# Designed miniproteins, single chains, continued (3), part 59

Each design is a single chain, and the fold is of that chain. pLDDT is the mean over its residues in the fold that is shown.

## One batch from the design tools (miniprotein)

Design m10161
Fold by ESMFold2-Fast:
Structure m10161 (fold): chain A 90 residues (1-90)
Amino acid sequence: LEALREEAERARRQAEELAEELIAALGREDPAAAEALRNAAEAGLLAAAQFGRALGARLAGSEEIQALADQLEEAARRAEELEREAERLR
């Protein structure tokens, strides 16, 4: 249980770091879009990843933004799964 909780915390921290990297990368091309993405993160990291991916698609040629958005979505989903698993084992 404790190890699972620690893994959930690590996954959430990784997702938060990826969100900040995505916001920074997007901010270099569109500061207003970066602000909108930061606001989306208030709704959740998965929501932020989906919003970032949509923005990345409009910024043609930004492989970095698309890769970061995909990584964030995967990390956010994994964190949610681990958190639910840890809650079930309480």
Scores: mean pLDDT 75

Design m10162
Fold by ESMFold2-Fast:
Structure m10162 (fold): chain A 59 residues (1-59)
Amino acid sequence: MELEKAKIEAETTASLVAMKAYIDGDKEKLEEANKLAEEAAKAKTVEEAKELKKRAEAL
């Protein structure tokens, strides 16, 4: 339950950052955001998912 919620939040955050990067033409940020979204889907712990969300927010 908590893990699934954290993963969804991380994936959503990364996807929004990726969309903004695409609009801005920032290919590097777009690639990083897409990788974070993929890692969020594979996260095994709530802590991993929360860290990935923070990393996406920091982009």
Scores: mean pLDDT 82

Design m10163
Fold by ESMFold2-Fast:
Structure m10163 (fold): chain A 68 residues (1-68)
Amino acid sequence: MSPQALALVERGVELSKQRKYEEAAKAYLEALKLDPKNVEARAGYLGVRDKLSLTKKEELDKELKSLL
């Protein structure tokens, strides 16, 4: 795992603890942009995704598809 991807995963975890789920989801997506096979980033994204509104989920899922 790249140091940058790891830092973004850690940021996502921290933001999720603060209930900033949209920001956490974006941090996990940035980690996936750097390392698309990052299991921690994918698991984190899916976890916080369930806390988002349907419209936010659709928007962020489109971003994820562009990265994969």
Scores: mean pLDDT 79

Design m10164
Fold by ESMFold2-Fast:
Structure m10164 (fold): chain A 65 residues (1-65)
Amino acid sequence: SRLERAKAQAEGLLAFVEAARASLPEEHARAARDGATAAINAKTAEEAEKHLRQAGDAFSAATGL
């Protein structure tokens, strides 16, 4: 389902952000962790996808990707 896919992607993103935490700007790393965690805990596909997009944007800002 869309919800399961979004949660799986958020779990992967959270794992990468946590592994790279010391090398990332704290502001963007925190926003990415918070967004990914919110996506994992979301009860609807729309909420999960919204939080995943926010987390992805924060991670992109942190890495320049």
Scores: mean pLDDT 82

Design m10165
Fold by ESMFold2-Fast:
Structure m10165 (fold): chain A 100 residues (1-100)
Amino acid sequence: AEEEEFIKRWKELFELMIRGINKALNIPLTDEDKKALENFKKNVEETLASLPSEEERRYVARLGIALLNNDFEEVKKIIEEAKKKGYTDEQIERLISAAI
């Protein structure tokens, strides 16, 4: 719960920063200042992309509960749901590792 709120606040902050950078990029800038802002935006976007999504956190929680209960049928069902949503095998392996 507290961790969910923390990550949510960080995502909102990074999204706000990206919006601010996009507005700044719409004003006349020197090529040097423009490049600096574009690099900063890229770093913020990469940081935001590295944060686990709310969906990923929910999958980790569900997997953790299923694993604690030795409910491997539920684990299989969760994996199939994630695959259907476009998660790669590598992404699913990371979710399982985080749940253990």
Scores: mean pLDDT 76

Design m10166
Fold by ESMFold2-Fast:
Structure m10166 (fold): chain A 56 residues (1-56)
Amino acid sequence: MDPLLEKGREALRENQDAPKELLEALREALEELEKDPENIGARLRVIGAILDLELS
């Protein structure tokens, strides 16, 4: 299992009160990473989305 996918899914579950735009951005980034887990660009987008969500 990809630890970044798991971390992103946990961030979605734990931050339900975050702005909907941030939740949507993380969902989209996770879908891209799940489609291509070796894509560095997709991985960076998930990391950025998690940080945006955690800092909100």
Scores: mean pLDDT 79

Design m10167
Fold by ESMFold2-Fast:
Structure m10167 (fold): chain A 81 residues (1-81)
Amino acid sequence: SHLGEEILKRIEEAKKLLEEGKKEKSAEKLEEAGKKFEEIAKELEEGIKKSKGPEPSLYELVEELRKLAEEAFKEAEKLKK
C-alpha cells in the first residue's frame, strides 16, 4: 500500500498545518491526498479490467476510493473559504 502510506502522510501534514492556522496549505495537502485516492482507484480499476472474471467487491473499492477523493477535495474547498 505505497499510495496508502502517501495518503496518510498528506492527511497528517494537513492536520499539522491546520493546527498551525495555515488553512490554505492544509487545503493543498488535502488536495494532494485526493489526487492519491484517484490514482489508487485508477490503478485498481485498470488491474480489474486486465483480469478475467473481475470480483464485484473490487469495483466497490474503486467507488469507495473515488468517494474519499471527492470528500478530500470538498474539505479542501471549505478551508479555502
Scores: mean pLDDT 77

Design m10168
Fold by ESMFold2-Fast:
Structure m10168 (fold): chain A 75 residues (1-75)
Amino acid sequence: SPDIEETIKKIKELSEKVVKYAKEGKKEEAEKAYKEAEELLELLKRRGAPEELVKELEKLIEEAKKEAEKILKSM
């Protein structure tokens, strides 16, 4: 569905922004992008998105967070 597809696209874009903001030293902006991605993932779960898709997006968000934390700790 278009709504699910658009939400997936936003989660992917936000996950990329988490890492981008971390590379720029923007800790608060990286955290906000992460929280927004988590909120959109919860929306997908409530709308009955396939379990496999939800797991892939959860992994993407967590990997972005982990990479961002690693970058920010090195600064």
Scores: mean pLDDT 86

Design m10169
Fold by ESMFold2-Fast:
Structure m10169 (fold): chain A 80 residues (1-80)
Amino acid sequence: SSEEIERLRREIEELLERARELAAQAPASPEREELLRRVEEAAERALEAIDRGASRELVEEIRESLEEMRESIAGLEALL
């Protein structure tokens, strides 16, 4: 549904904001930059999938990207 897609979009935006906040608090390192880049790339792919349309397959791709974002955020939290 369109409501489900808008919920996914908001979740992507919230995770991206959280990742940037964590990166700002973590010590500067190649690992920090790599983890933040992974979150940003996953967010971009998920938002692009949303823009392609609301099919079942695209929703699954978006959920996979959200999982990747959460894993990378956990890595950023581990740097604190």
Scores: mean pLDDT 84

Design m10170
Fold by ESMFold2-Fast:
Structure m10170 (fold): chain A 62 residues (1-62)
Amino acid sequence: STKKKIEEAAEELTRLLEPLVGPEQARKYGELFKKVAMEEVEKGKSLEEALKIATEVVSEKI
């Protein structure tokens, strides 16, 4: 499902960021990614577009 793919992408992002920002901050970035991606899908955007936008939003905050 779309939700499962977003959750898996968020978990992977969290794991990749842990060595750079620490586990607490990485988890917060993963939660933000998931929230943004879900909101974009709810607005009618494709999964690929939603993941791209979520990545851009998180990257801006790092």
Scores: mean pLDDT 85

Design m10171
Fold by ESMFold2-Fast:
Structure m10171 (fold): chain A 64 residues (1-64)
Amino acid sequence: VDELVELIRQAAKMLGIELTDEQLRKIAELVSAGKTPEEIAKETGLSVETVNRILLAVAVLRAL
């Protein structure tokens, strides 16, 4: 999960999205648990659109 935390941090920075350390860790935990973007948004207080943008950026970073 530590690698995923760093990828989410980089994705958020690239998108100009400010995340707290708690939100960052919670997103990594929920993604690792296979939660939907809707569930991640509910748990973190972010919009579904913001969660989807972060997850897409993470996928792009992993492909590069």
Scores: mean pLDDT 81

Design m10172
Fold by ESMFold2-Fast:
Structure m10172 (fold): chain A 87 residues (1-87)
Amino acid sequence: SALLERARRLLEEAEKALAEGRYEEALEKAREALRLAFEAVPDENVFKAIGIILRAIGDVLDAKTLEEAARALIEAAREILELAEAG
């Protein structure tokens, strides 16, 4: 799937940006990866995906630093991508 391929590339770029201290770039790429991965989630997993997104929103709002926010969003994007790939 073109959506899943783009989501994987953006997630890899987000993880690299996070490792290099580019937290705003990590957040932007993780957000786009999450969006594309969510679009690919099968109907049976949509409620699980929504739960992951709600948790991520809470984690981002509670974050004290851009690094913490980026880590939360990357984790959510990864989990949503796994749900999309699980079939």
Scores: mean pLDDT 87

Design m10173
Fold by ESMFold2-Fast:
Structure m10173 (fold): chain A 85 residues (1-85)
Amino acid sequence: SDAELLRRAAELLESTGLPLALEAARLLRRAAEAAEAGDLEEALRLAREALRLASEAENASKDLEVQLRLSMAQIAVAVLLSVHE
């Protein structure tokens, strides 16, 4: 489900401990709640903002494991956005 995918992406972002990734994860958790409530427009808006923050976090990181986790989360969110936009 959309909400499950958003929560899994949030867990990946949270695992990095980066401030921007933690903020992106918070937005993805709110997006999952919106999706479960049937507010797809709000869920996609929050997911787009989270993707922007996650991309910024990736650009700031030099740790390969952190970059891989950020990339995996970004791919999951981007796939969700591409299906619904």
Scores: mean pLDDT 87

Design m10174
Fold by ESMFold2-Fast:
Structure m10174 (fold): chain A 85 residues (1-85)
Amino acid sequence: MVLLYENGKLVKKLEPGEEFIVKTDKKYYLATGEKSYEVLINGKKVLTLPANSFVEIKDGKLVNPLTGESVEVKDGDKIAFKEKK
């Protein structure tokens, strides 16, 4: 389960494979908890996020601040977290 925060507020607990739609005027924080996930943008794997990690989405970018990995996101992009075995 991934915790979705929008502008600092918890808005949803995402199930594995559940999509949310990005608005580039919003700031998001997504935390993985005890599981590792593959991050998908529009169905394509862009990075792997380990357990007890997070990504931020702001200024048109999805960023893992711990590794410095970043990918561009557009308004209307669908983001999902697929559990890694």
Scores: mean pLDDT 81

Design m10175
Fold by ESMFold2-Fast:
Structure m10175 (fold): chain A 60 residues (1-60)
Amino acid sequence: MNTLTLTFDNEEEAKKFAEIIKELDPSVEVEVEGKTVTLRSDLPIEKLIGLVLRAIGELL
């Protein structure tokens, strides 16, 4: 299992990012605590990073 933690500028961005990740891949476990989002998944780290980059692109 791979774990990735990301911190955003505000809670709204963190929540939007979490929703985008869940929409892209529902198998990823997503935890939101304030401005911090923690992702846990059995996906290869390269795929998890790819999902993160795609979700960040959708926020911009």
Scores: mean pLDDT 83

Design m10176
Fold by ESMFold2-Fast:
Structure m10176 (fold): chain A 91 residues (1-91)
Amino acid sequence: LDELIERLRRLAEEYRDDPGQRAGFLTGLGELLYQQGKYEEAARWAEEALSLDPTNAEAWRTLGRALEGLGKHEEAEEYFRKADELEAARA
């Protein structure tokens, strides 16, 4: 996990001028931080990913899972629904 987290941090910085790619790497970083129980950090990076790409369904899902970890269940449900809607809209 730590090696993958460091790789994603470096990729997010490397692609800082490419918002779509950066959003993907930040989403992955949030997922790995969630797996480590670092829910507040996971939510922060997922929120940054969504500021770059609000159509990234996985970022909404990661934010929801992080909020569940923080006890914010009602907000998490809204974000899971948003992720499901975006996934259903994919071609």
Scores: mean pLDDT 82

Design m10177
Fold by ESMFold2-Fast:
Structure m10177 (fold): chain A 90 residues (1-90)
Amino acid sequence: GPIPGAASLSYRLLSDQTLLLRLDFTAASDTQAGTDAAAAYIRTLPGVLSVSYSTDGTTATIRITFANRSAALAAAQALAAYLGVPLRQL
């Protein structure tokens, strides 16, 4: 099901093997639990090697390393679909 309070997802490819995600929430109280759930979901996706994140207020910054670029883009799309939110480029 969708993670409570998830409002938008944005992505930037830092390299062919590194994806930066920004996940925004409607309330700061949802940010930590929602980000933990998003990170857990990302770790189940094919080609994911590592996941790290930080939270600040209503914003989570998630950094993911991948085996290849196709895995990175697929992961961003899969997370957007899982959350039920639009995917945008940063």
Scores: mean pLDDT 83

Design m10178
Fold by ESMFold2-Fast:
Order: C-alpha cells, then sequence, then structure tokens
Structure m10178 (fold): chain A 70 residues (1-70)
C-alpha cells in the first residue's frame, strides 16, 4: 500500500516531503495508531494544498485514507 501512495504522489507531481507524510499515515494505520495516522494524513493534505491544486490534493488524500482502511 505504501508503494501505491508513492506512485500516485509521483504521478501527481507532489513533493517528496508530502509523500513521506502520507507514507507515515499508512505506517501508523498499519500499527493501529489511528490518531497518529489521521494526524499525518492531515499534515500531508495541508502541505500539499500550499503547493498543489485542490483537486489533485483531494484525490491524493482520499486515496491515502482508503489505503489506511485496508
Amino acid sequence: SKKKVEELGKKLGLPKEVIDLAVKAIEYAQKGDWDKAKEYLQKATSEALKVHSHEDTVEFSRFVAELMQS
């Protein structure tokens, strides 16, 4: 699932720092730490919105949230 997050982030042209935050969200979700997982997803979304389109950021955040539930 982390690989899929990295692939979509690169396809959308997101900075590595944003992709790394999203990967941490997945890692915390896999450990069952949902508070940390949501915190890192929010950080990734906020950082992406500063430098990228709202549409692509929403697509990315939704995809990461879906993978967190897998």
Scores: mean pLDDT 83

Design m10179
Fold by ESMFold2-Fast:
Structure m10179 (fold): chain A 93 residues (1-93)
Amino acid sequence: SEALELIAEAAGALERAARLAPELRPGVAEALGHLAAGRNALQAGDGEEAAEHLRRAAELAERAAREAEGDPEAQELLRRAAELARRAAELAE
């Protein structure tokens, strides 16, 4: 599934961002939780629930990107994760 591949890529970007900017780990962990819930809903055939979780993950990643001052690489990874999560949400619907 293209949506599952995008979720996996978003998770990888979030994890790399948290390694670069450890102070963002709580927000990243919440976003990762929503990506996992979205993946589980998608595998269960609930595209609407999956899309809701994936949109929430994107919002959290965008918020973390705004907080990622002093680390442009972490900020770029968080923005990339948000974009990937939004695209996965569109495919899940």
Scores: mean pLDDT 90

Design m10180
Fold by ESMFold2-Fast:
Structure m10180 (fold): chain A 57 residues (1-57)
Amino acid sequence: DAEQAALRDETRRRLVELGKQAEEYIAKGDFEKSQKLLEERDRLGRETLARLHALAA
């Protein structure tokens, strides 16, 4: 389904960006901001899986 494909592609790009931002903050020693970004990435992943599951039903 095109909607599922679009959701996967958008989420993949966002997960990559969040990971890169988290790595930048780790490099700067800002572990609190890095942790928040990693938590957002994990939440986005879980929410996307739930939405993909709903679209497949």
Scores: mean pLDDT 81

Design m10181
Fold by ESMFold2-Fast:
Structure m10181 (fold): chain A 63 residues (1-63)
Amino acid sequence: GASEAAARAAIAAARAAADAGTGERKQWLVNGVKEGERALAEGDYGGAYAYAGAGLRSGTGQL
């Protein structure tokens, strides 16, 4: 499980990577941010962290 702070930090990192990214990898990051923000709004901090993390891993490929 992740704290709210950890979930918000992961979403912020994914958003920053999305803003700097291009092409298909940017879309994966954008999807991670959207799903992460949705989970965060529902109080699912673990889910928010997981979605943002999945976006980061898929979008950057090098973490």
Scores: mean pLDDT 77

Design m10182
Fold by ESMFold2-Fast:
Structure m10182 (fold): chain A 69 residues (1-69)
Amino acid sequence: LLEEAEKALKEGNYDEAIKLAEQVIETSTDPEERLRAAYLLSEAYQKKGDTNGVKKAEELALEAERALS
């Protein structure tokens, strides 16, 4: 999932990258994977110009960062 999301982002398939990154966040309990997925989600939303999506992704990244600390 995470590797597939990263590939989708690299290929410009932003909707697929968002979908796969959301699945990682929903299914993974690993804070490192969740953090990587949140950063990917933020980048994909930035590429689409979705400022609300970016904010939600940033909140998810902060939550994962706190779990790592």
Scores: mean pLDDT 82

Design m10183
Fold by ESMFold2-Fast:
Structure m10183 (fold): chain A 70 residues (1-70)
Amino acid sequence: AREEIRAALEEAARALAAGDREAARAHLRRAGALLAEIEARDPEEARRIEEELLRELGERLKAAVAAYRA
């Protein structure tokens, strides 16, 4: 689960770097859906995963979010 969310976020960042906003949005939606499934079962686990991924991918995620927002 965590690895799948991480992979989806990495794919989103890669798509944004390539200028493919549509692919990036699809990957971000997938990451969100996977996280929501975990949150429905265990909100504490979902929070820990989110914080760990932001710590690990923070710079990449911030760049991806900025590009998505632009």
Scores: mean pLDDT 73

Design m10184
Fold by ESMFold2-Fast:
Structure m10184 (fold): chain A 60 residues (1-60)
Amino acid sequence: GKLFSRDEVASILVELGASDALVLEVYRRMPEKVTITQAVELLRELGVSDETIEAVRKAL
């Protein structure tokens, strides 16, 4: 599958108004390269809303 950078996921979260704490957890826990499925699964584990996850999915 297509791989996306952790930096791309973090950038989208910042644009969506995510907290600094959430962005930091993404950098701590997410691999440098992720599939869309891996990114979505980790964001759910971090308690990110379904609406924000779908916005990230759409932007990737």
Scores: mean pLDDT 83

Design m10185
Fold by ESMFold2-Fast:
Structure m10185 (fold): chain A 61 residues (1-61)
Amino acid sequence: SLADELAELLVKAGIATPESAREIAQRVVERDPESAERAIKLLNEGKPAEAAKVIQDALAP
């Protein structure tokens, strides 16, 4: 799933722990699936700082 793919990449990039990555990924996919896809693309391109910013913006209250 999109959430599982994002969670795996977040852990690999050192942005989140295995447990928190799953929760973060699910929230991003639920609130803004386009941001989840963009974060995955950025992580695959080796841009973890940009990916983290996209995630923070998607989860902003």
Scores: mean pLDDT 85

Design m10186
Fold by ESMFold2-Fast:
Structure m10186 (fold): chain A 66 residues (1-66)
Amino acid sequence: SAAERLAAFAAATTRSAAEAARLVAQFLKHNGEEDNEELIRAVARELARRFGADEEEVLRLIREAL
């Protein structure tokens, strides 16, 4: 899925869930997807899984960076 590809790219190019969340937020803004709640939630879930982090915390970090 688009969420899995974006999360995989962010996880591969950053060192933490917080850095990945900021990179994802920048990508979403650049592509006009900042209001795509389904994509935002799906990416947060996938990043949380990849980093072993809390999904709600990753979601909060993405939203703060948007």
Scores: mean pLDDT 86

Design m10188
Fold by ESMFold2-Fast:
Structure m10188 (fold): chain A 69 residues (1-69)
Amino acid sequence: MEEALKEIEKAAKEAGLSEEEIEEILRAFRNAVQAGLDVEKVKEAVIKGIKEGKSIDEIDRELVRLHLE
């Protein structure tokens, strides 16, 4: 969990996201994991979305899709 949060923060900072955007991404990650999604699967989806330049809303939609899988 803590390592995944650090990796997401690093990827977001490298992508040029603001502190507020990073907080929103970390919140989306925590909510997905709390909803029962696998930590590594959620981390991979979030980092991929950040690297692809997706918005926070687009990343959140992908996490919702993973939950409904």
Scores: mean pLDDT 79

Design m10189
Fold by ESMFold2-Fast:
Structure m10189 (fold): chain A 57 residues (1-57)
Amino acid sequence: SYEELAEVARKKAEEAEKNGDTQKAADYYSGAAFLYRMAGRPELAEEYEKRANELKK
């Protein structure tokens, strides 16, 4: 499901962020946000899109 894919992307984003890979984390957070939106979870989509934008250059 889109929600399961979003959870996988979110976990990868968190791991990348913990490892200091800001660009990779931003990419995964953006992906998770898109997938949460497709899953009908707009509040989670907004949260992770905001986090992705904060990590972007």
Scores: mean pLDDT 85

Design m10190
Fold by ESMFold2-Fast:
Structure m10190 (fold): chain A 62 residues (1-62)
Amino acid sequence: MTPEEILEEARRVLEEAVRAGLMTPEGAEAVLAHVKELLERGDLETAQSMVRTVRLWVEERL
């Protein structure tokens, strides 16, 4: 998975979470900033893990 793919998945999941009322826009921006920071450092595995965790958290609550 490329950094761009991870970032796009993060945006999609966070947009869904905000739309569902599970997360504030400010909270979603903070998570996205964290994912971007991990990708900038080359921590792809940690970035992927974070996005997966958020996705599962959202799916569990939908």
Scores: mean pLDDT 82

Design m10191
Fold by ESMFold2-Fast:
Structure m10191 (fold): chain A 55 residues (1-55)
Amino acid sequence: MELKEKALELVKEGKFNEAGDLAFLLKLEGDGEAAREVLEEMKKAGAKISEIEAA
């Protein structure tokens, strides 16, 4: 899905707040698997808990 790929790109750029917003949209669209993958990549990249919770 396009939103998942964009969110993963934002994680690579260190834009965790924006990546979290897209993960939230993925969850609202019913794609909880893609949202979970984005959140896991954010954790691996060193995102703070507050940034992950924003999703």
Scores: mean pLDDT 74

Design m10192
Fold by ESMFold2-Fast:
Structure m10192 (fold): chain A 113 residues (1-113)
Amino acid sequence: SEALRRARELLEHLRNNLDEPFKIEEYIALLQALRDAALEAGLEELAAEFAERIEFIETAFLPEDGASFLRDYEGKPRKEFFEALADRLGYKSIEELFQIFEEALRRIEEALA
C-alpha cells in the first residue's frame, strides 16, 4: 500500500528529526496517510478517527484553541509540538503518543496481510 508506506516513512522521519522545525502540513500528511491506509485495510472506525482529526484542523477558520495550538507551534522544534500534543490528548509522553501511531500502523499492516 502506497498510503501505508507513506505513513510509515512520515512517522519515522518525524520521530528521527524531533529537533527540526514543526510544519503543520507534515502532521496533516501523516494523518491523511494513516486515514487512507486504514480505509484500504477496511478499518473504517480507525479511518474515521483520522478523518475527524483532519477535518478539525482544516475547518478551524474560527478562533478555536486547537487551531491556535497548531499555529503556535509552527517553526518550533517538532519535539515541543509532539510533547504538547501528547499532553493535550492525555498521553504521558511523546513516546506514548508515537506508540499509538505505531499501533495504528501495526493494525493496518495485519489487516492488509
Scores: mean pLDDT 81

Design m10193
Fold by ESMFold2-Fast:
Structure m10193 (fold): chain A 91 residues (1-91)
Amino acid sequence: KGEKLVEAAKKKDYETLKELFEELVEELNSLGKDEEDKKQEILEAIAKALYILDPSFIEKAQIEVADAASEEEKREGFLKLAKEFIEEQLK
């Protein structure tokens, strides 16, 4: 799924990108605390896809989530910003 998300980003296929993003977020939310490697793989795939669309997005997202108290809150903030960014591309 992560590789397909990156491919959709390269093609600027925003409808497929949104579908795959939502599937990956659902998968991420289903993972346990012991599955950190899988969570990291999903987050890296999302970050790579967004970087392809807008290289400045990662820097902007890091600034926006800097005040978050925990890694979990930073992750949720990042995913919210990612969703908003993708929705803006769809108009």
Scores: mean pLDDT 77

Design m10194
Fold by ESMFold2-Fast:
Parts: C-alpha cells; sequence; structure tokens
Structure m10194 (fold): chain A 90 residues (1-90)
C-alpha cells in the first residue's frame, strides 16, 4: 500500500532531521507530535480497516524510533531509523 510507505518515509525523514538538531527529549516530543499528525491524515485518506493497519505500522515504527533516540546517541539513532525505514520499504 503506497500511502503507508510514503507516510513512514515522511515520518522517518522528519525523525532523522529532528535527531540531528535536538536533544533526545525534544526529538521524542517532536516525533510523537508528527506521528499524531500523520495518523490523522491516514484516517482521512484510507478506509477504517486500512487506516487501522497503517496506524499500527506507524505506531510500531514510532515505538522503535523512541527506543533508538533514548540511547542518547544521535549517530546511532539516525542509523537505526534509516535501517528500519529500508526494512519497511522493502
Amino acid sequence: MEVIKERLKEFAEFAIKAAKTNNAQETIDLMIDKATEIAVEIREQLSEEDAEQAIKRLTDFLSEAVKAVRTNNAEEAVKILKEKLEEELA
């Protein structure tokens, strides 16, 4: 489904940029806000059933991104985010 892949890419690119320019806590807060915005857009673009599956994938990605950022190592967090996005887009 192209919509979810584009949204995961948008989220990952945002998270990577945030991690490079903010501390860990600020990055987490920004990621949660961005994921919330994307979830609203998904619900507007997809059927209820498709939106539920897409939001689950987004929430799982957010959970892993938060764990990566909590390591307080920006380079490692960026690497993990890129690798996770590559897996999701494959």
Scores: mean pLDDT 81

Design m10195
Fold by ESMFold2-Fast:
Structure m10195 (fold): chain A 70 residues (1-70)
Amino acid sequence: AAAVAAHLAAGRTAFNQGNYDEAIKHFEAALALDPRNVEALKGLISAYLEKGDIEKAQEYARRLAEVLAA
């Protein structure tokens, strides 16, 4: 739980600094610990959109939709 929260906080900080690669690393780490984490999935969608990687953003958006539908 603490490890997930730490990665989410670090991911948000990196994203706010425009460091999208670092944000992705932290949100991926949070998602590895909690595969259904809505904040991590939203962070990955936003970070990949900022990088222009629409395909990856759509992949994580589909995963988020599955989490929210369950």
Scores: mean pLDDT 87

Design m10196
Fold by ESMFold2-Fast:
Structure m10196 (fold): chain A 61 residues (1-61)
Amino acid sequence: MEKLATATRVIPRSGPDDLELREGEKALVLEEVSETMARVKSLTTGEEGLVPKSYLEFEDL
């Protein structure tokens, strides 16, 4: 089941596979890659990338 998540802070892009998110930006969680990282799609830009799960507030759909 896909999850909606909100960035709790500004998440800067530090690598080519990372996604930059602004505070309060909504993203769709596509997969949980590890216990600490998730691949998400920004609902604002449509870009996909890796984001630390600790910076996301998960919402059940």
Scores: mean pLDDT 76

Design m10197
Fold by ESMFold2-Fast:
Structure m10197 (fold): chain A 68 residues (1-68)
Amino acid sequence: MSPFERLLAAAEVLLARVEEALRNGAPEDTIQALLDGAQRVIDTGLRLAPDDPRLRALAARLAELAAA
């Protein structure tokens, strides 16, 4: 697996954890830590491949979750 593919996988896992934390009513600090982690991974990916449609989709999902 390439470093970029590992980054995409990490972002997917972090977003899934955010979604689960929100569904379960986890503490705000827990949700914020997961959102911050996902944001850092996605920002790193966008610096490497700003036009990648998978990363743009992940960034859109992160924005939706952060607005919840």
Scores: mean pLDDT 84

